# Designs tried in a protein design run: designed miniproteins, single chains, continued (3). Part 56

Each design is a single chain, and the fold is of that chain. pLDDT is the mean over its residues in the fold that is shown.

## One batch from the design tools (miniprotein)

Design m10051
Fold by ESMFold2-Fast:
Structure m10051 (fold): chain A 62 residues (1-62)
Amino acid sequence: SMEEVRRLIMESASYSVEAIYYASLAVAAKNLGEDPSEYLEKAGEYNEKSNELDKKAEELRS
C-alpha cells in the first residue's frame, strides 16, 4: 500500500540521518586522535538499514 511505502521511505530517511551522524562523529574522533572504528561501524549499520528499507519500498511499487 502507499501508506507502507511512505512509512518505509520515512524510516529509511531516519536511518540515513543516523548514519550521517555517526560518520560525523568518526571524523571528529579522528581529529581528536581517538579511534573512530565504533562510529564507522555504527554508520555502516545504519546505512545498510536505510538501503534495505529503500529496496523494500521499491519492491512494493512493482
Scores: mean pLDDT 89

Design m10052
Fold by ESMFold2-Fast:
Structure m10052 (fold): chain A 60 residues (1-60)
Amino acid sequence: MLSEEEIKEIGDKISELIENGDYEGAIKLAEELYEKVKDSNPEMAEIIEDGIEKLKEALK
């Protein structure tokens, strides 16, 4: 299970990928983060899931 600091670091990486236009990489990393936090931090998982859906729509 990831620590809160590790979750924040991964979130920063996802944001960096989005800013660089690497939406596919951002989606992959966000999905990996979602799987690790969905049971332990459902509020963060909801935010991640919403972000994934928006990124997938952008890559349609």
Scores: mean pLDDT 78

Design m10053
Fold by ESMFold2-Fast:
Structure m10053 (fold): chain A 65 residues (1-65)
Amino acid sequence: SDIDELAEFISKQVPGVSVESIKKNLEDAEKKGELKEVLLYSAENAEEAGNKELAEKLREFAEKK
């Protein structure tokens, strides 16, 4: 699923965070109808931190929703 692919990507970018915990957080946000907002907010934070690859991936996924 798209969430699985995104969770794996984030886990590779952020050492020490499990794919399962990221996936759960994304699924919880989707259930609340907040997934797009959470992804866009996270993308802005990633870009400000200098991680443009993560920011672009998060924005891409947000637009798909």
Scores: mean pLDDT 79

Design m10055
Fold by ESMFold2-Fast:
Structure m10055 (fold): chain A 80 residues (1-80)
Amino acid sequence: MIKELEERLIELQVELAKELFGLSEEEVEQVRAEARAALAAGRAKVPEEVFELLLKAMIAEAEGDLEAAEEYLKKAKELL
């Protein structure tokens, strides 16, 4: 599940960046690389359950579901 959530978040961030900034393919690969590096760093610093909730929150936020994003963030904070 976590790897699937990571890839989904990366693709949503890439899609959003393309829509907002009109990025070239080279710039898109930079966004992907930075997103992967950030996720790898985050995974190393928090428990898996917290990381999964943070991924779900970020995905919900990227999809425009701010209520779901806030709920996932609240659950993640309760586990920290």
Scores: mean pLDDT 79

Design m10056
Fold by ESMFold2-Fast:
Structure m10056 (fold): chain A 83 residues (1-83)
Amino acid sequence: MSERERKILEAEALEALGLMAYSLGDYELAVRLFEEALRLYEEAGAPPEELARVYEALAEAYEKLGKEEEAAKYRALAEEYRA
């Protein structure tokens, strides 16, 4: 397994854990896990579709935390990378 492949697998696992945290109502933990997943996807040079998905997840988690400016920022990034 290459370092790139390992980073993508770790990012996928963190993204899954973030979704689980979000589902349990732990939005603060979800944000932390999604931010770490994003970092690993970026370092690995993951496709824009993966980044768009994580940006969308961050926007939703920040909306639940009442962080409207952060939610708007990540929503815009998700739309940019999805296009």
Scores: mean pLDDT 87

Design m10057
Fold by ESMFold2-Fast:
Structure m10057 (fold): chain A 58 residues (1-58)
Amino acid sequence: SELEQFHSLPEELRDEYLELLVEEGIYRIMYATGVISEEELEEKLKEIRKKIEELLAK
């Protein structure tokens, strides 16, 4: 779970992880309100998840 991943990170990486989760939430809200397309949301989520995977691999 995201909460377990958050607690498994070194303290210095937790802020970066939280920022990525907030960014994901913002794009989901933008899609729900019709500001961005489904294709744009998918691309943004893919970029964010890649950043999270890279962060967790450290």
Scores: mean pLDDT 78

Design m10058
Fold by ESMFold2-Fast:
Structure m10058 (fold): chain A 100 residues (1-100)
Amino acid sequence: MEELVKKSIEELNKEFTRLFVEDAERRGLSPVEYAAKAILLVGEMIELERDTSLSPEEKIERLRKVARELGFSDEMIEALIVLFAKRLGLSPEEILKLLE
């Protein structure tokens, strides 16, 4: 967990891609199902980044809920949340607090 929080956005993108491929292979997802889940997740991230009514914590909880509903692994959800929080401008200390 702490290791993910210290990674750069570029490093987190690489880690997220690795976990995404591993999750798809582990679950036997078809290429179409894989692409559909990725598109829905990216859409949610874009919508949350544009929202001005929600706190960073509320945005993170909504993204976590959507990712879980789409069936992503806990490891992938953690990498995604760290990546998203860094994109929102949160510090490593703030991100660790949001992860408990």
Scores: mean pLDDT 75

Design m10059
Fold by ESMFold2-Fast:
Structure m10059 (fold): chain A 98 residues (1-98)
Amino acid sequence: KENLEKGKEAFEKGDYETAIKYFDEAIKQSENGEAYLLRGKAYLKLGEYDKAIEDFQKAVELDGRYLPEAIRLLAEAYEKKGDTKTAKVLRKSAEFWA
């Protein structure tokens, strides 16, 4: 839909704050795993690791097909938060989905 595509365009340009605003509107119009996954990726780029983790988990809850990508992104978020132990467990899980 329009907001999801505008969010993707903003993300590709590196405008992560604008991308998040469009993904917020997309989620409000129609809750879906792709919008949550993409918003989480934008939060990750901005250093908002806790928000990114919540969005990645929500993306998987809405559509399990995002699990392989979400596990890798969750591992990155936890590592950047300094939770190296959780990141290692998640990375080992991500190898299974490779």
Scores: mean pLDDT 84

Design m10060
Fold by ESMFold2-Fast:
Parts: C-alpha cells; sequence; structure tokens
Structure m10060 (fold): chain A 60 residues (1-60)
C-alpha cells in the first residue's frame, strides 16, 4: 500500500540520520568539526524529510 511505502521510506531516512549522527560524534572526537557539522546538517535534513513522509502517510 502507498501508506506502508511512505512509512518504510520514513524509517529508512531516520536510520540513515542516526548513522550520520553517530559518525559525526566520532569525527568531532577526532577534531574534524567541519565534517561533523556537515553530517549533522544532512542528518537534520533527513529527519525533516522523514517527518514529512510520516505526516503524509497519516493523511491517507
Amino acid sequence: SEKRKLINRAIALELRAIGLEFEAELLRKQGREEEAERLLREAERLRREARELYEKAESL
């Protein structure tokens, strides 16, 4: 169903964001702050996309 496909995509984006957030913490510990900030911005973008997909799924 379309609703399930949206939810599955949202979950995949959330998992990707979690991975990027973890990687960013490791980069920060290595003093690579600019790369860490890039990953955190990308993670935030993915979380926003996931939220929009969840909202769209709930409206179906």
Scores: mean pLDDT 89

Design m10061
Fold by ESMFold2-Fast:
Structure m10061 (fold): chain A 62 residues (1-62)
Amino acid sequence: VPLFDEAGRAHLAGDYERAAELYEKEVEKGNPFAARALADVYRQMGETEKAEEWEKKAEELR
């Protein structure tokens, strides 16, 4: 997890809604690590189905 990125800071602070929004924008920019981080955020929010979909996408981007 990139500790200095705004998305990573929001994730560490427990601001999952903002973290998800920022990680989604990073995925759109082609960052494969953001897809994995987004899966973790959705899992923390209890959105298990979305978390599993993003984990699968992260594996496909590898």
Scores: mean pLDDT 75

Design m10062
Fold by ESMFold2-Fast:
Structure m10062 (fold): chain A 95 residues (1-95)
Amino acid sequence: RKAELEARIAADPTDADAWNELGKVLLEEGKYDEAIKAYERAIELDPDNADAWGNLGVAYALKFEFEKAIEYAEKGLKIDPNNPVAISALNLAKY
């Protein structure tokens, strides 16, 4: 999975979806700062990706940076009020 995502990004570094998926893999590995950079790249390429905003919120919550987690979760919810990842990020930061 990670090797396939890295190959996909090497072939097309503007693939926002690949950056978002790489961030998820890095987050699962506990590499929160690397996951944040991958999600930031996904958002730079596609700022309307509510999942990427929500995932960025989750990553900051896992680093106990709850203020940033709430800010990014709220960004995702402004794009899609029903986005499950953004809702989860907000709940993780508040509870």
Scores: mean pLDDT 82

Design m10063
Fold by ESMFold2-Fast:
Structure m10063 (fold): chain A 55 residues (1-55)
Amino acid sequence: MKEELAEAIRRGGEVLAKVGTGEARDHSQRAIEAAKEGNVEEAVKHLQAAVDALA
């Protein structure tokens, strides 16, 4: 149902994993994993944490 959003989160996480290190990378990888499971809510939470770690 929310497959497009999950795919977008997965791609965003891949980009953040290349740019970020440490906590940002860990959160981006968790976001990718959650998106692969179809858990969009958890994926968004981890993606936001990755962005916060970069800022």
Scores: mean pLDDT 74

Design m10064
Fold by ESMFold2-Fast:
Structure m10064 (fold): chain A 68 residues (1-68)
Amino acid sequence: SNADKLKELYEEFSKDPRMEAEMIGDDTLVIKSTLSVEEQIGLVLRIIGDYPDLSVKLEGDTITISAL
């Protein structure tokens, strides 16, 4: 399910010391990072490619991923 996909991403990103990952309910994952703009864009493209049913939004240093 999309909720299971978000949990997998949450567990993965929580292991990276450059990222602060937070689950909001069962359907939204928020990631705040110290990554460069180029690294953030690369991460967003990877998520969109791997999880096309998830919504991804990049704003400043924050990536928001939502189950559709």
Scores: mean pLDDT 83

Design m10065
Fold by ESMFold2-Fast:
Structure m10065 (fold): chain A 60 residues (1-60)
Amino acid sequence: MEKLKELIVKVQKWLDQPNPDKEELQKLIEEARKLKKEYPEYSSLLDAIISVLEKKLAEL
């Protein structure tokens, strides 16, 4: 749970930035994918997060 909470906080902070860093976004996507393997019960939530972040990455 703690790592999942940390990821969500990092994602929210990144999304709130006016000029978000592409490298930080790539790290967040990788972290989310790792958490999906560790916490399969949250895989739907993590898939939604990854999808949003990947769309943002494609727009940058």
Scores: mean pLDDT 78

Design m10066
Fold by ESMFold2-Fast:
Structure m10066 (fold): chain A 57 residues (1-57)
Amino acid sequence: DEELIERIAAKLQELLGLPEEVARQMARREVELQRENPRIPKGGPLKELFLELLKKL
């Protein structure tokens, strides 16, 4: 999951200009929330969200 957190944090920094520390914190929380909620697909929604953001930015 550390690699996933790093990838999400990198995207947040690129798309939103967030500081690395904030981006990592946000990415980690999102990954943990999806792990705690088995009804939410792990990684899938985050990947789709970032693809949509990439199309806009």
Scores: mean pLDDT 65

Design m10067
Fold by ESMFold2-Fast:
Structure m10067 (fold): chain A 73 residues (1-73)
Amino acid sequence: EVDELVKKEIEKSKSEAARRLLEYALSLLKTKSPEEAVKETREYAKILKEKGLLSEEDVKKVEETLEKVEKLA
């Protein structure tokens, strides 16, 4: 299940910003298609990165999770 995958990544995340971003993705998956949820989460991640709240490594880990969500959908 895509929601279970995201929940596990949230539990493993040591970054507050990355965890918050994945929780945002999880909330979107309850009301939107996986494709739309991933798109909106990527847009939010871009904003967080531009504000310096998300490291390059956190962005890559979140992106890997989002790619898995898209493939499982």
Scores: mean pLDDT 78

Design m10068
Fold by ESMFold2-Fast:
Structure m10068 (fold): chain A 62 residues (1-62)
Amino acid sequence: LEREVEEGLLLIGLGVEKVVFKNTGKVDLERLEELARRAEELGLEEVAKEAREFLEEAKKKE
């Protein structure tokens, strides 16, 4: 139950950061790192992978 709620919140947070990045070219790297870490802690491998890949893409564009 709690894990499913956290997964939903992480997906929403990740989606918001992606929209901000597309519109402004900037992203909150610390927040994105926190989202990735939280997904890893919860065992959400696919969400964690997506967050990590997005984090690396954002770092490379800077």
Scores: mean pLDDT 76

Design m10069
Fold by ESMFold2-Fast:
Structure m10069 (fold): chain A 60 residues (1-60)
Amino acid sequence: MKYVVRGGPVEETLAQVGYRKGDVLTEAELRAAIKAATGRELTDEELRALIEAGFVEEVK
């Protein structure tokens, strides 16, 4: 699965590791970037919350 960075706290977090709004990341890249920026693994529940908030959007 791929995700587009749409904004919010995730944009600020991903900017720490060189991503910006509008960038497309695979799920593996998104999880790795969050871990690198925060020191924590992105959980499935947290990922779902980011999608529901509109901070990331799934690409089909």
Scores: mean pLDDT 83

Design m10070
Fold by ESMFold2-Fast:
Structure m10070 (fold): chain A 59 residues (1-59)
Amino acid sequence: SLIEEIKKRLKEMGFSDEEIEAFVEYLKSLTPEEQEKVLRYLDALLGKLTPEEAKKIRE
């Protein structure tokens, strides 16, 4: 699921389990489209996206 992928990125970024749990409650209130945007933003921060893909998220 998108939420599980986002949890994985947050863990890679060094967030605690408590911080991740609080953020997941927020994520569950978002639409699937909004969750996908969060995932793409985190992938950009972790350097997993190309510069072109990262620019598209910021626009």
Scores: mean pLDDT 73

Design m10071
Fold by ESMFold2-Fast:
Structure m10071 (fold): chain A 60 residues (1-60)
Amino acid sequence: STESRERVQRAAQLLANSGGKLSLREVAEKLGISPGTLSRDIRRAGFRSYTDLRKAVTAK
């Protein structure tokens, strides 16, 4: 749970720094995990999808 939360926080930071331009695969690669793991982490954090996380951090 803690590790999953930390990965989502880092993913949000990477998205914010890129202006939302990074794909799920690119973020997962930067974090050293699979896209499937990141997708699960994002859903566990209360987002429906990577697109929802991206919208939340980029305000769209």
Scores: mean pLDDT 82

Design m10072
Fold by ESMFold2-Fast:
Structure m10072 (fold): chain A 74 residues (1-74)
Amino acid sequence: APLPVYAKIVDENGNVLWEGRFDSAYINQAIAASGLVSLSEANELIDKGRVYVNGVAVFDPDYQLKDGDVITIL
């Protein structure tokens, strides 16, 4: 299993929606585990280019998160 990663999820205005450690490095699973959206909704947001990591759009639902990553959902 990948190491737990520390990350935070913010909205378009920079408000923190979730902050903590994720047991999965896969971005779709991490977003779903936060409880903000379902896994299906996370995959849809990623596919639509609405999910950013450190200001870069992510289109791969299996993208590997790193400690300190900032996830933005638009």
Scores: mean pLDDT 82

Design m10073
Fold by ESMFold2-Fast:
Structure m10073 (fold): chain A 70 residues (1-70)
Amino acid sequence: SLSEEAKELIDKAGVLAALGRLEEAIELLQKAKSLTDDEEAKKLIDEAIRYLEEGRIEEALKLMGKASKL
């Protein structure tokens, strides 16, 4: 399971991504990933980062939502 701090970083990254602030969103997701040993969460975060790099915001937000429930 993710820590509360990691979940808060993912939630903040989602807000930033929705605002088009993609570099900042990716930075927070990388920080959230560094705070967890949950391999499932790490995979979801990596996939979300990839979607943000591709400009696929809706797909990224769905993966962020899945990660935050772990």
Scores: mean pLDDT 86

Design m10074
Fold by ESMFold2-Fast:
Structure m10074 (fold): chain A 82 residues (1-82)
Amino acid sequence: ELEKLRKKIELLSRIVRQSTDPELQEKVAEIVRKHHARLRALGGTRVSPEELRRIYEEMLKDLINTLKEAGLEDEVKKAEEV
């Protein structure tokens, strides 16, 4: 499950890299930095698989919403099917 979430995030990140929209790229980078900060904050404590899954799920939702707002909803659906 966690690996599946990571793969979906990676696929969405590839869509962003193929985009010519620097504003979209900046928004996605901010989302990634935000969730990486959350993951790093957990690095000094015992991390549950459930907490990791929750963070990745929130990151995925933020990415999907941002891409849909940019008009890339069809690309998001294709990435989710893989």
Scores: mean pLDDT 75

Design m10075
Fold by ESMFold2-Fast:
Structure m10075 (fold): chain A 67 residues (1-67)
Amino acid sequence: EIEKKIKEYEENADLYEAASKALQRTADRLRKQGGSEEEIQSLEDQATKFKENAEKYRKKAEELRKS
């Protein structure tokens, strides 16, 4: 059970990291194309939050490994 939970946390962290990078790439593309600053800022904010969520899941996995 604990091993499954660690795997879930790591998978969630990977998903959030991938999503964060995808959002950052989209924001960079929009900036190059002269897109909306409001839209770019929203994407960057989401990317930052997803990165923070990834770090939290990594920490949760680490804490379970200590058990």
Scores: mean pLDDT 85

Design m10076
Fold by ESMFold2-Fast:
Structure m10076 (fold): chain A 73 residues (1-73)
Amino acid sequence: SEEEKIERFKKQIEALLKEAERAVDAGNPDTAIELAQQAIDLAKKFKEKFPEYQDWADEYIKRAEELIERARA
């Protein structure tokens, strides 16, 4: 169903963001940036497939960009 696909996107993006945050906290900036970039790419796909979830996807992209900035600091 569409609901199952939406939940899958949300869970996969949230898992990538959580792993990216753990990588920042562990002092692994390259890994954090790679994971955050994967979250951005998946969030872009999410909003392309489900335009009604654009605000959700944009919030995920914002969180990923913040993690990249933290990793680069």
Scores: mean pLDDT 90

Design m10077
Fold by ESMFold2-Fast:
Structure m10077 (fold): chain A 65 residues (1-65)
Amino acid sequence: EKERLVEEAERLAREVARLARELGLPAPSDEEIEELRKELSKLPIEEQRAAVEHLRGLRDRLRAL
């Protein structure tokens, strides 16, 4: 469901932000993450899946640093 994908993207975005802060890199704000959540909730499910995959890739790259 769309709701599940939006929740997953929000969780991933928060994890990315936390990892970026720990590494001293620019991180999205809580406000930016909330706007992302709102934007994603309006998109088709295929676009939501693409966003989740993109965020997973970014998380994995940050973990590898």
Scores: mean pLDDT 80

Design m10078
Fold by ESMFold2-Fast:
Structure m10078 (fold): chain A 69 residues (1-69)
Amino acid sequence: SLEKLREAIESLTPEQLENLKKFYDDELKAIEEGRKLLGEEPTDVEQEYINRLKEKKALIDEELARRKA
């Protein structure tokens, strides 16, 4: 799935990449703020989801850096 995502990311415009980056950043912040409000650690399922969002964001950040180099 990550290989297919990398290929999809390479086909996106800079504006689409920035929009996806913001979407993933906002999602991660919302989860973090929610956990802080509840004083609870993420569940295993939620932590897996967080890890996947971080991986997707890293691929977008890498592609944006590649295009600027």
Scores: mean pLDDT 81

Design m10079
Fold by ESMFold2-Fast:
Structure m10079 (fold): chain A 81 residues (1-81)
Amino acid sequence: SEEVLKLLKEAIKAAEAGELDKALELLKKAIELSEDPELKLEIEEAVALAEITLAVTGGDKKTAAKTLAKQLKEILKKLES
């Protein structure tokens, strides 16, 4: 769980920096390491929203990364409460 939290925090930093591809790779690792099906679903939903944002903006990775960062921060807030 500590490693999953670390990966989520690193993914948030990458997403805030506009590094969408890096953030997605970190989230893939978080999903693989997580044994929590609810957390996996929440991460998958955040990724799906970022991919939808990327598609509707015609490939704007910065806007998609910003959307991803916002969703990941909500997930992290729930985990740290």
Scores: mean pLDDT 85

Design m10080
Fold by ESMFold2-Fast:
Formats: sequence, structure tokens, C-alpha cells
Structure m10080 (fold): chain A 65 residues (1-65)
Amino acid sequence: MLEEMREKLREAGFSEEDIELVLNVASRLPSEEAQRRLTDEAAKAKSPAELVGVVLRAIGDLLEA
């Protein structure tokens, strides 16, 4: 689970610090589907700023659902 997410983010070219941030947020999400969705969107991010935006949006969407 989290190890697969780590591998995917590493393949996308993110730093270990950015990967740890995403994994820490993912581990706090209530479902594996939410964790997978966050990781998939994070892997598509093109910059650290975009990655932060993806993380914040995923948390916001989860709270509104």
C-alpha cells in the first residue's frame, strides 16, 4: 500500500521530502480508495506547487463528500 505509493511518486521524480509529505497525508485518509486517488493525482503533478495544490484539493474534496 504505502510502499507502492512511495515507488510511484519516486518514479514520477519527486524528492524524498515531497514523497514523505504525500504519504503522511495519505495515511490520515479514511479509505484505501482515497489514498490511491491522492497518490494517482500527486504522481501527475509537474511541480512542488502543483503537488501541494493536489494534496489540499484532495483533503477539501474528502471533507465535502
Scores: mean pLDDT 72

Design m10081
Fold by ESMFold2-Fast:
Structure m10081 (fold): chain A 87 residues (1-87)
Amino acid sequence: SREEVMEEIDAIGKGIEFALKVYKLVREGKMDEAKKLIDEFVKTASELEKQTALAFLEAMVRIEKRAGRDVSGLEEALKYFKEKVEK
């Protein structure tokens, strides 16, 4: 139905928005704020939102690595996120 499609689109959008916010905080050196945002997201996010966020963060790590950029902060945030969603 239209409602089901809109719910999936909304969930995907929220997952991407979350991943972009984490990426920005990590780039700004605000790891503690990124981890706090991850904690808040994991408490309220749907399964689809979590799966979308994970896929997007993993894609960002791959893209940054291919570009020769330092991904240590983004990998730390991704590891923290995985540990929270896989429990």
Scores: mean pLDDT 86

Design m10082
Fold by ESMFold2-Fast:
Structure m10082 (fold): chain A 63 residues (1-63)
Amino acid sequence: DVPVSELPGVGAETAAILASLGIRTVTELITADAERLRAAAEALGSWERFLAILNAAQDAYAA
């Protein structure tokens, strides 16, 4: 399992925000419920940025 901090575009600040929502690994991100995914997108302040991170996480999980 890959830490979210290893994903492109996820620096220490973004990783800390995701960790505060219980998302520490790629598996936790892609298996998160809709409410938690919504909270993550809102916390990051950008749907575009959130979708880029989510797509990177799905690619990492498939590898």
Scores: mean pLDDT 77

Design m10083
Fold by ESMFold2-Fast:
Structure m10083 (fold): chain A 92 residues (1-92)
Amino acid sequence: ERAEELRKEAEELLREAERAEREGLEAEAAGDYAAAAEHFEEAARLLERAAEKLEELAELTGSEELREEAEGLRRRAERLRARAEELRRLAA
């Protein structure tokens, strides 16, 4: 039951992250670099929260695949933060 709750929470956070990333790409295409940076920062935060949920789920289930997924999400969050920083510099 807790495992199901963690999975659902992670899935919801991932959907929110995808939405934020899409909004960031749209803002970037429109030349609104400040808005794009905010959206990518939001996506990064959501991915980190999803990674935390997957890490908890991996500990409960012993799943190495879920640990690898969580690591992937953390790396993706780092890349989005780097992109957001670059876009903020362009907006200045």
Scores: mean pLDDT 89

Design m10084
Fold by ESMFold2-Fast:
Structure m10084 (fold): chain A 57 residues (1-57)
Amino acid sequence: SSDPLLREALRLEVEAALLLMKASVYRLAGDEETARRYEEEARRLERRAEELRREAA
């Protein structure tokens, strides 16, 4: 599909997945505060992606 809202939702979902990867690295390094911030940012992007998917429907 060429729907720009769905493409943006996918982009945000990919970005969120990468942020969760970064969070895992920081957690393994013992930096729980930084890991939590990346996890929170990922959740924000996931919520935005869900909003865009609902708008596209």
Scores: mean pLDDT 88

Design m10085
Fold by ESMFold2-Fast:
Structure m10085 (fold): chain A 60 residues (1-60)
Amino acid sequence: AGADLPLTREVAILIVRAVAESHGRPLTVEEARKKADELLKRGIKTVGEAIAYLRQELAA
C-alpha cells in the first residue's frame, strides 16, 4: 500500500525530499514545499504518480 495512497501536501513534501536525496540532490524544506505545491496544482493525486513525475524531472 504505497503507490495508490492519496497525495496530501505533507506527504508530497516528504516524497519530494526523499526522491531528491536518493538522486544526490537534497532540497531545503522551502524548496520541497514549493515542489509539493507544484505537484498538487498539476493535479497529481497519488504517491506513485508523484514519485514517477519527480524521477523523470530529476533524471533530465
Scores: mean pLDDT 77

Design m10086
Fold by ESMFold2-Fast:
Order: structure tokens, then sequence, then C-alpha cells
Structure m10086 (fold): chain A 62 residues (1-62)
């Protein structure tokens, strides 16, 4: 339990550091958009694209 708590805290700190030092907000949004698209979360992908001011095209299954 202590190890799990420490790992969770470390991951949270790493995530914050990545946002500040490694990734811009725009880069993070692009990653989220890509993941939403891959997972078939069309509504989330559309919202993210609109927030970033880009045009998102849904995939076709044919």
Amino acid sequence: SELEERLKKMLENIKKAEEKYVFSEQARRVHRLYLADLLGKEEEARKLAEEMGIEWKPHHHH
C-alpha cells in the first residue's frame, strides 16, 4: 500500500513536470484528440478539435 501510494504520487509529479517542461498545452490536446479518435470517441474528438480551432474528419468503415 505504501509503495502504491508513492508510485501514484510520483506519476502525478511526473505528469505535472511533463506539462510544464516537455509538453505544451497544444501538444497534449493533439495527443488526446488522437487517442479519442483511435478509441472511437467521436464526440470527444470533435470537441477537442473545435477547442483547438482545427477541422476534424471522422473515419469511414467502408
Scores: mean pLDDT 65

Design m10087
Fold by ESMFold2-Fast:
Structure m10087 (fold): chain A 80 residues (1-80)
Amino acid sequence: SEEQRELEEVKRLARKVQDYIDKIKNAKTIEEVKKLRDEFLKWAQEEIERLSPRQREVLTQLTALALDEADKVIEELKKK
């Protein structure tokens, strides 16, 4: 069904975003976090062009969460 295909794509997007969040959390330097963030944003921008309106909304929300995590990791690294 169309709904099942939407759910499968949303799960794929969520898994890809989680992979980036995991890489960001494992980063040892601010430079590494920024590089991962830039790579992630490039991927997200390219993906948006092929997605349905619902999938775009989900990716936009997940992108905001990933950027928040990157900011938190950068602040933690600044304290060390």
Scores: mean pLDDT 86

Design m10088
Fold by ESMFold2-Fast:
Formats: C-alpha cells, structure tokens, sequence
Structure m10088 (fold): chain A 72 residues (1-72)
C-alpha cells in the first residue's frame, strides 16, 4: 500500500508540472497513470506490502518516461 500511495503522490506532482509547462499530452498520460494507481489503492484488501507488483513497476516506468520528457 505505502508504495502505491508514494507513486500516486509522484504522479500528482508530474501532472502538476506538465500542466504548468502547458504539456497537455504528458498531463493526460500522468492523469491516466494516477487514475490507475487510485483504482489499485481503492481495491486494495490485503496485507501491507513493501514490494512493488509488476503492474506498479510498469506504471512507475511510464511515469519516469513522462518526467524525462518534461526535463527535456
């Protein structure tokens, strides 16, 4: 759970940065990542885990790609 919350907060930051820079495409991608992360958080009904799932890692990599583009 903690890793999902941290990634969601990171996605919010990326969305804010994309909006601030006027990058609507990156903002839309960050919003879709955030929606998926929020859905995973809402549907979580298990023990607390410190390990990232494959889906969490995929979303983190996509978010990292957006962050890289915004820095260019």
Amino acid sequence: MTALIALALRAIGVLFDARLLGDEESAKEAEEILKKLLAMIKNYDGPLSTEKTAEEKELEEKLREIERRLRE
Scores: mean pLDDT 74

Design m10089
Fold by ESMFold2-Fast:
Parts: structure tokens; sequence; C-alpha cells
Structure m10089 (fold): chain A 68 residues (1-68)
């Protein structure tokens, strides 16, 4: 069922967006406290990758929705 597939892809996109937001929030707090480290640069790279994955799943869901 296409509708269930679309919902699943949207949930995956939401999960990756949430992960990206968490990493970005961690870095924002560290920046505000003046405590940026190499670890925080890694978190930003992870957030960027998660943003890309979220966009991929979001677009895939949109493509399937157009088929309905």
Amino acid sequence: EKKEEIERLQKLADIYEENARGAEETVRKALAEGRLTPFHRGELRSAEIDRQKAEFYRKKAEELQKEL
C-alpha cells in the first residue's frame, strides 16, 4: 500500500531531522558556553549527513504521493 509506504518514509525523515536537531542543539549550547571542541565539529558533520538523509526520504515520499 503506497499510503503506508509514504507514512513510513515520512517517519524516517522525521527521525533523521530529530537527530540532526539534537546534534545542532548540543553544539549551540557548547558555543554559548565557550566550550567548542573537535567532538562538536564531528556532531555538526553528523547533523549534515542526517539532514541529507531526511531530505532524501522526504523527496521519496513526495514522489510516491504524486503517484496516488
Scores: mean pLDDT 82

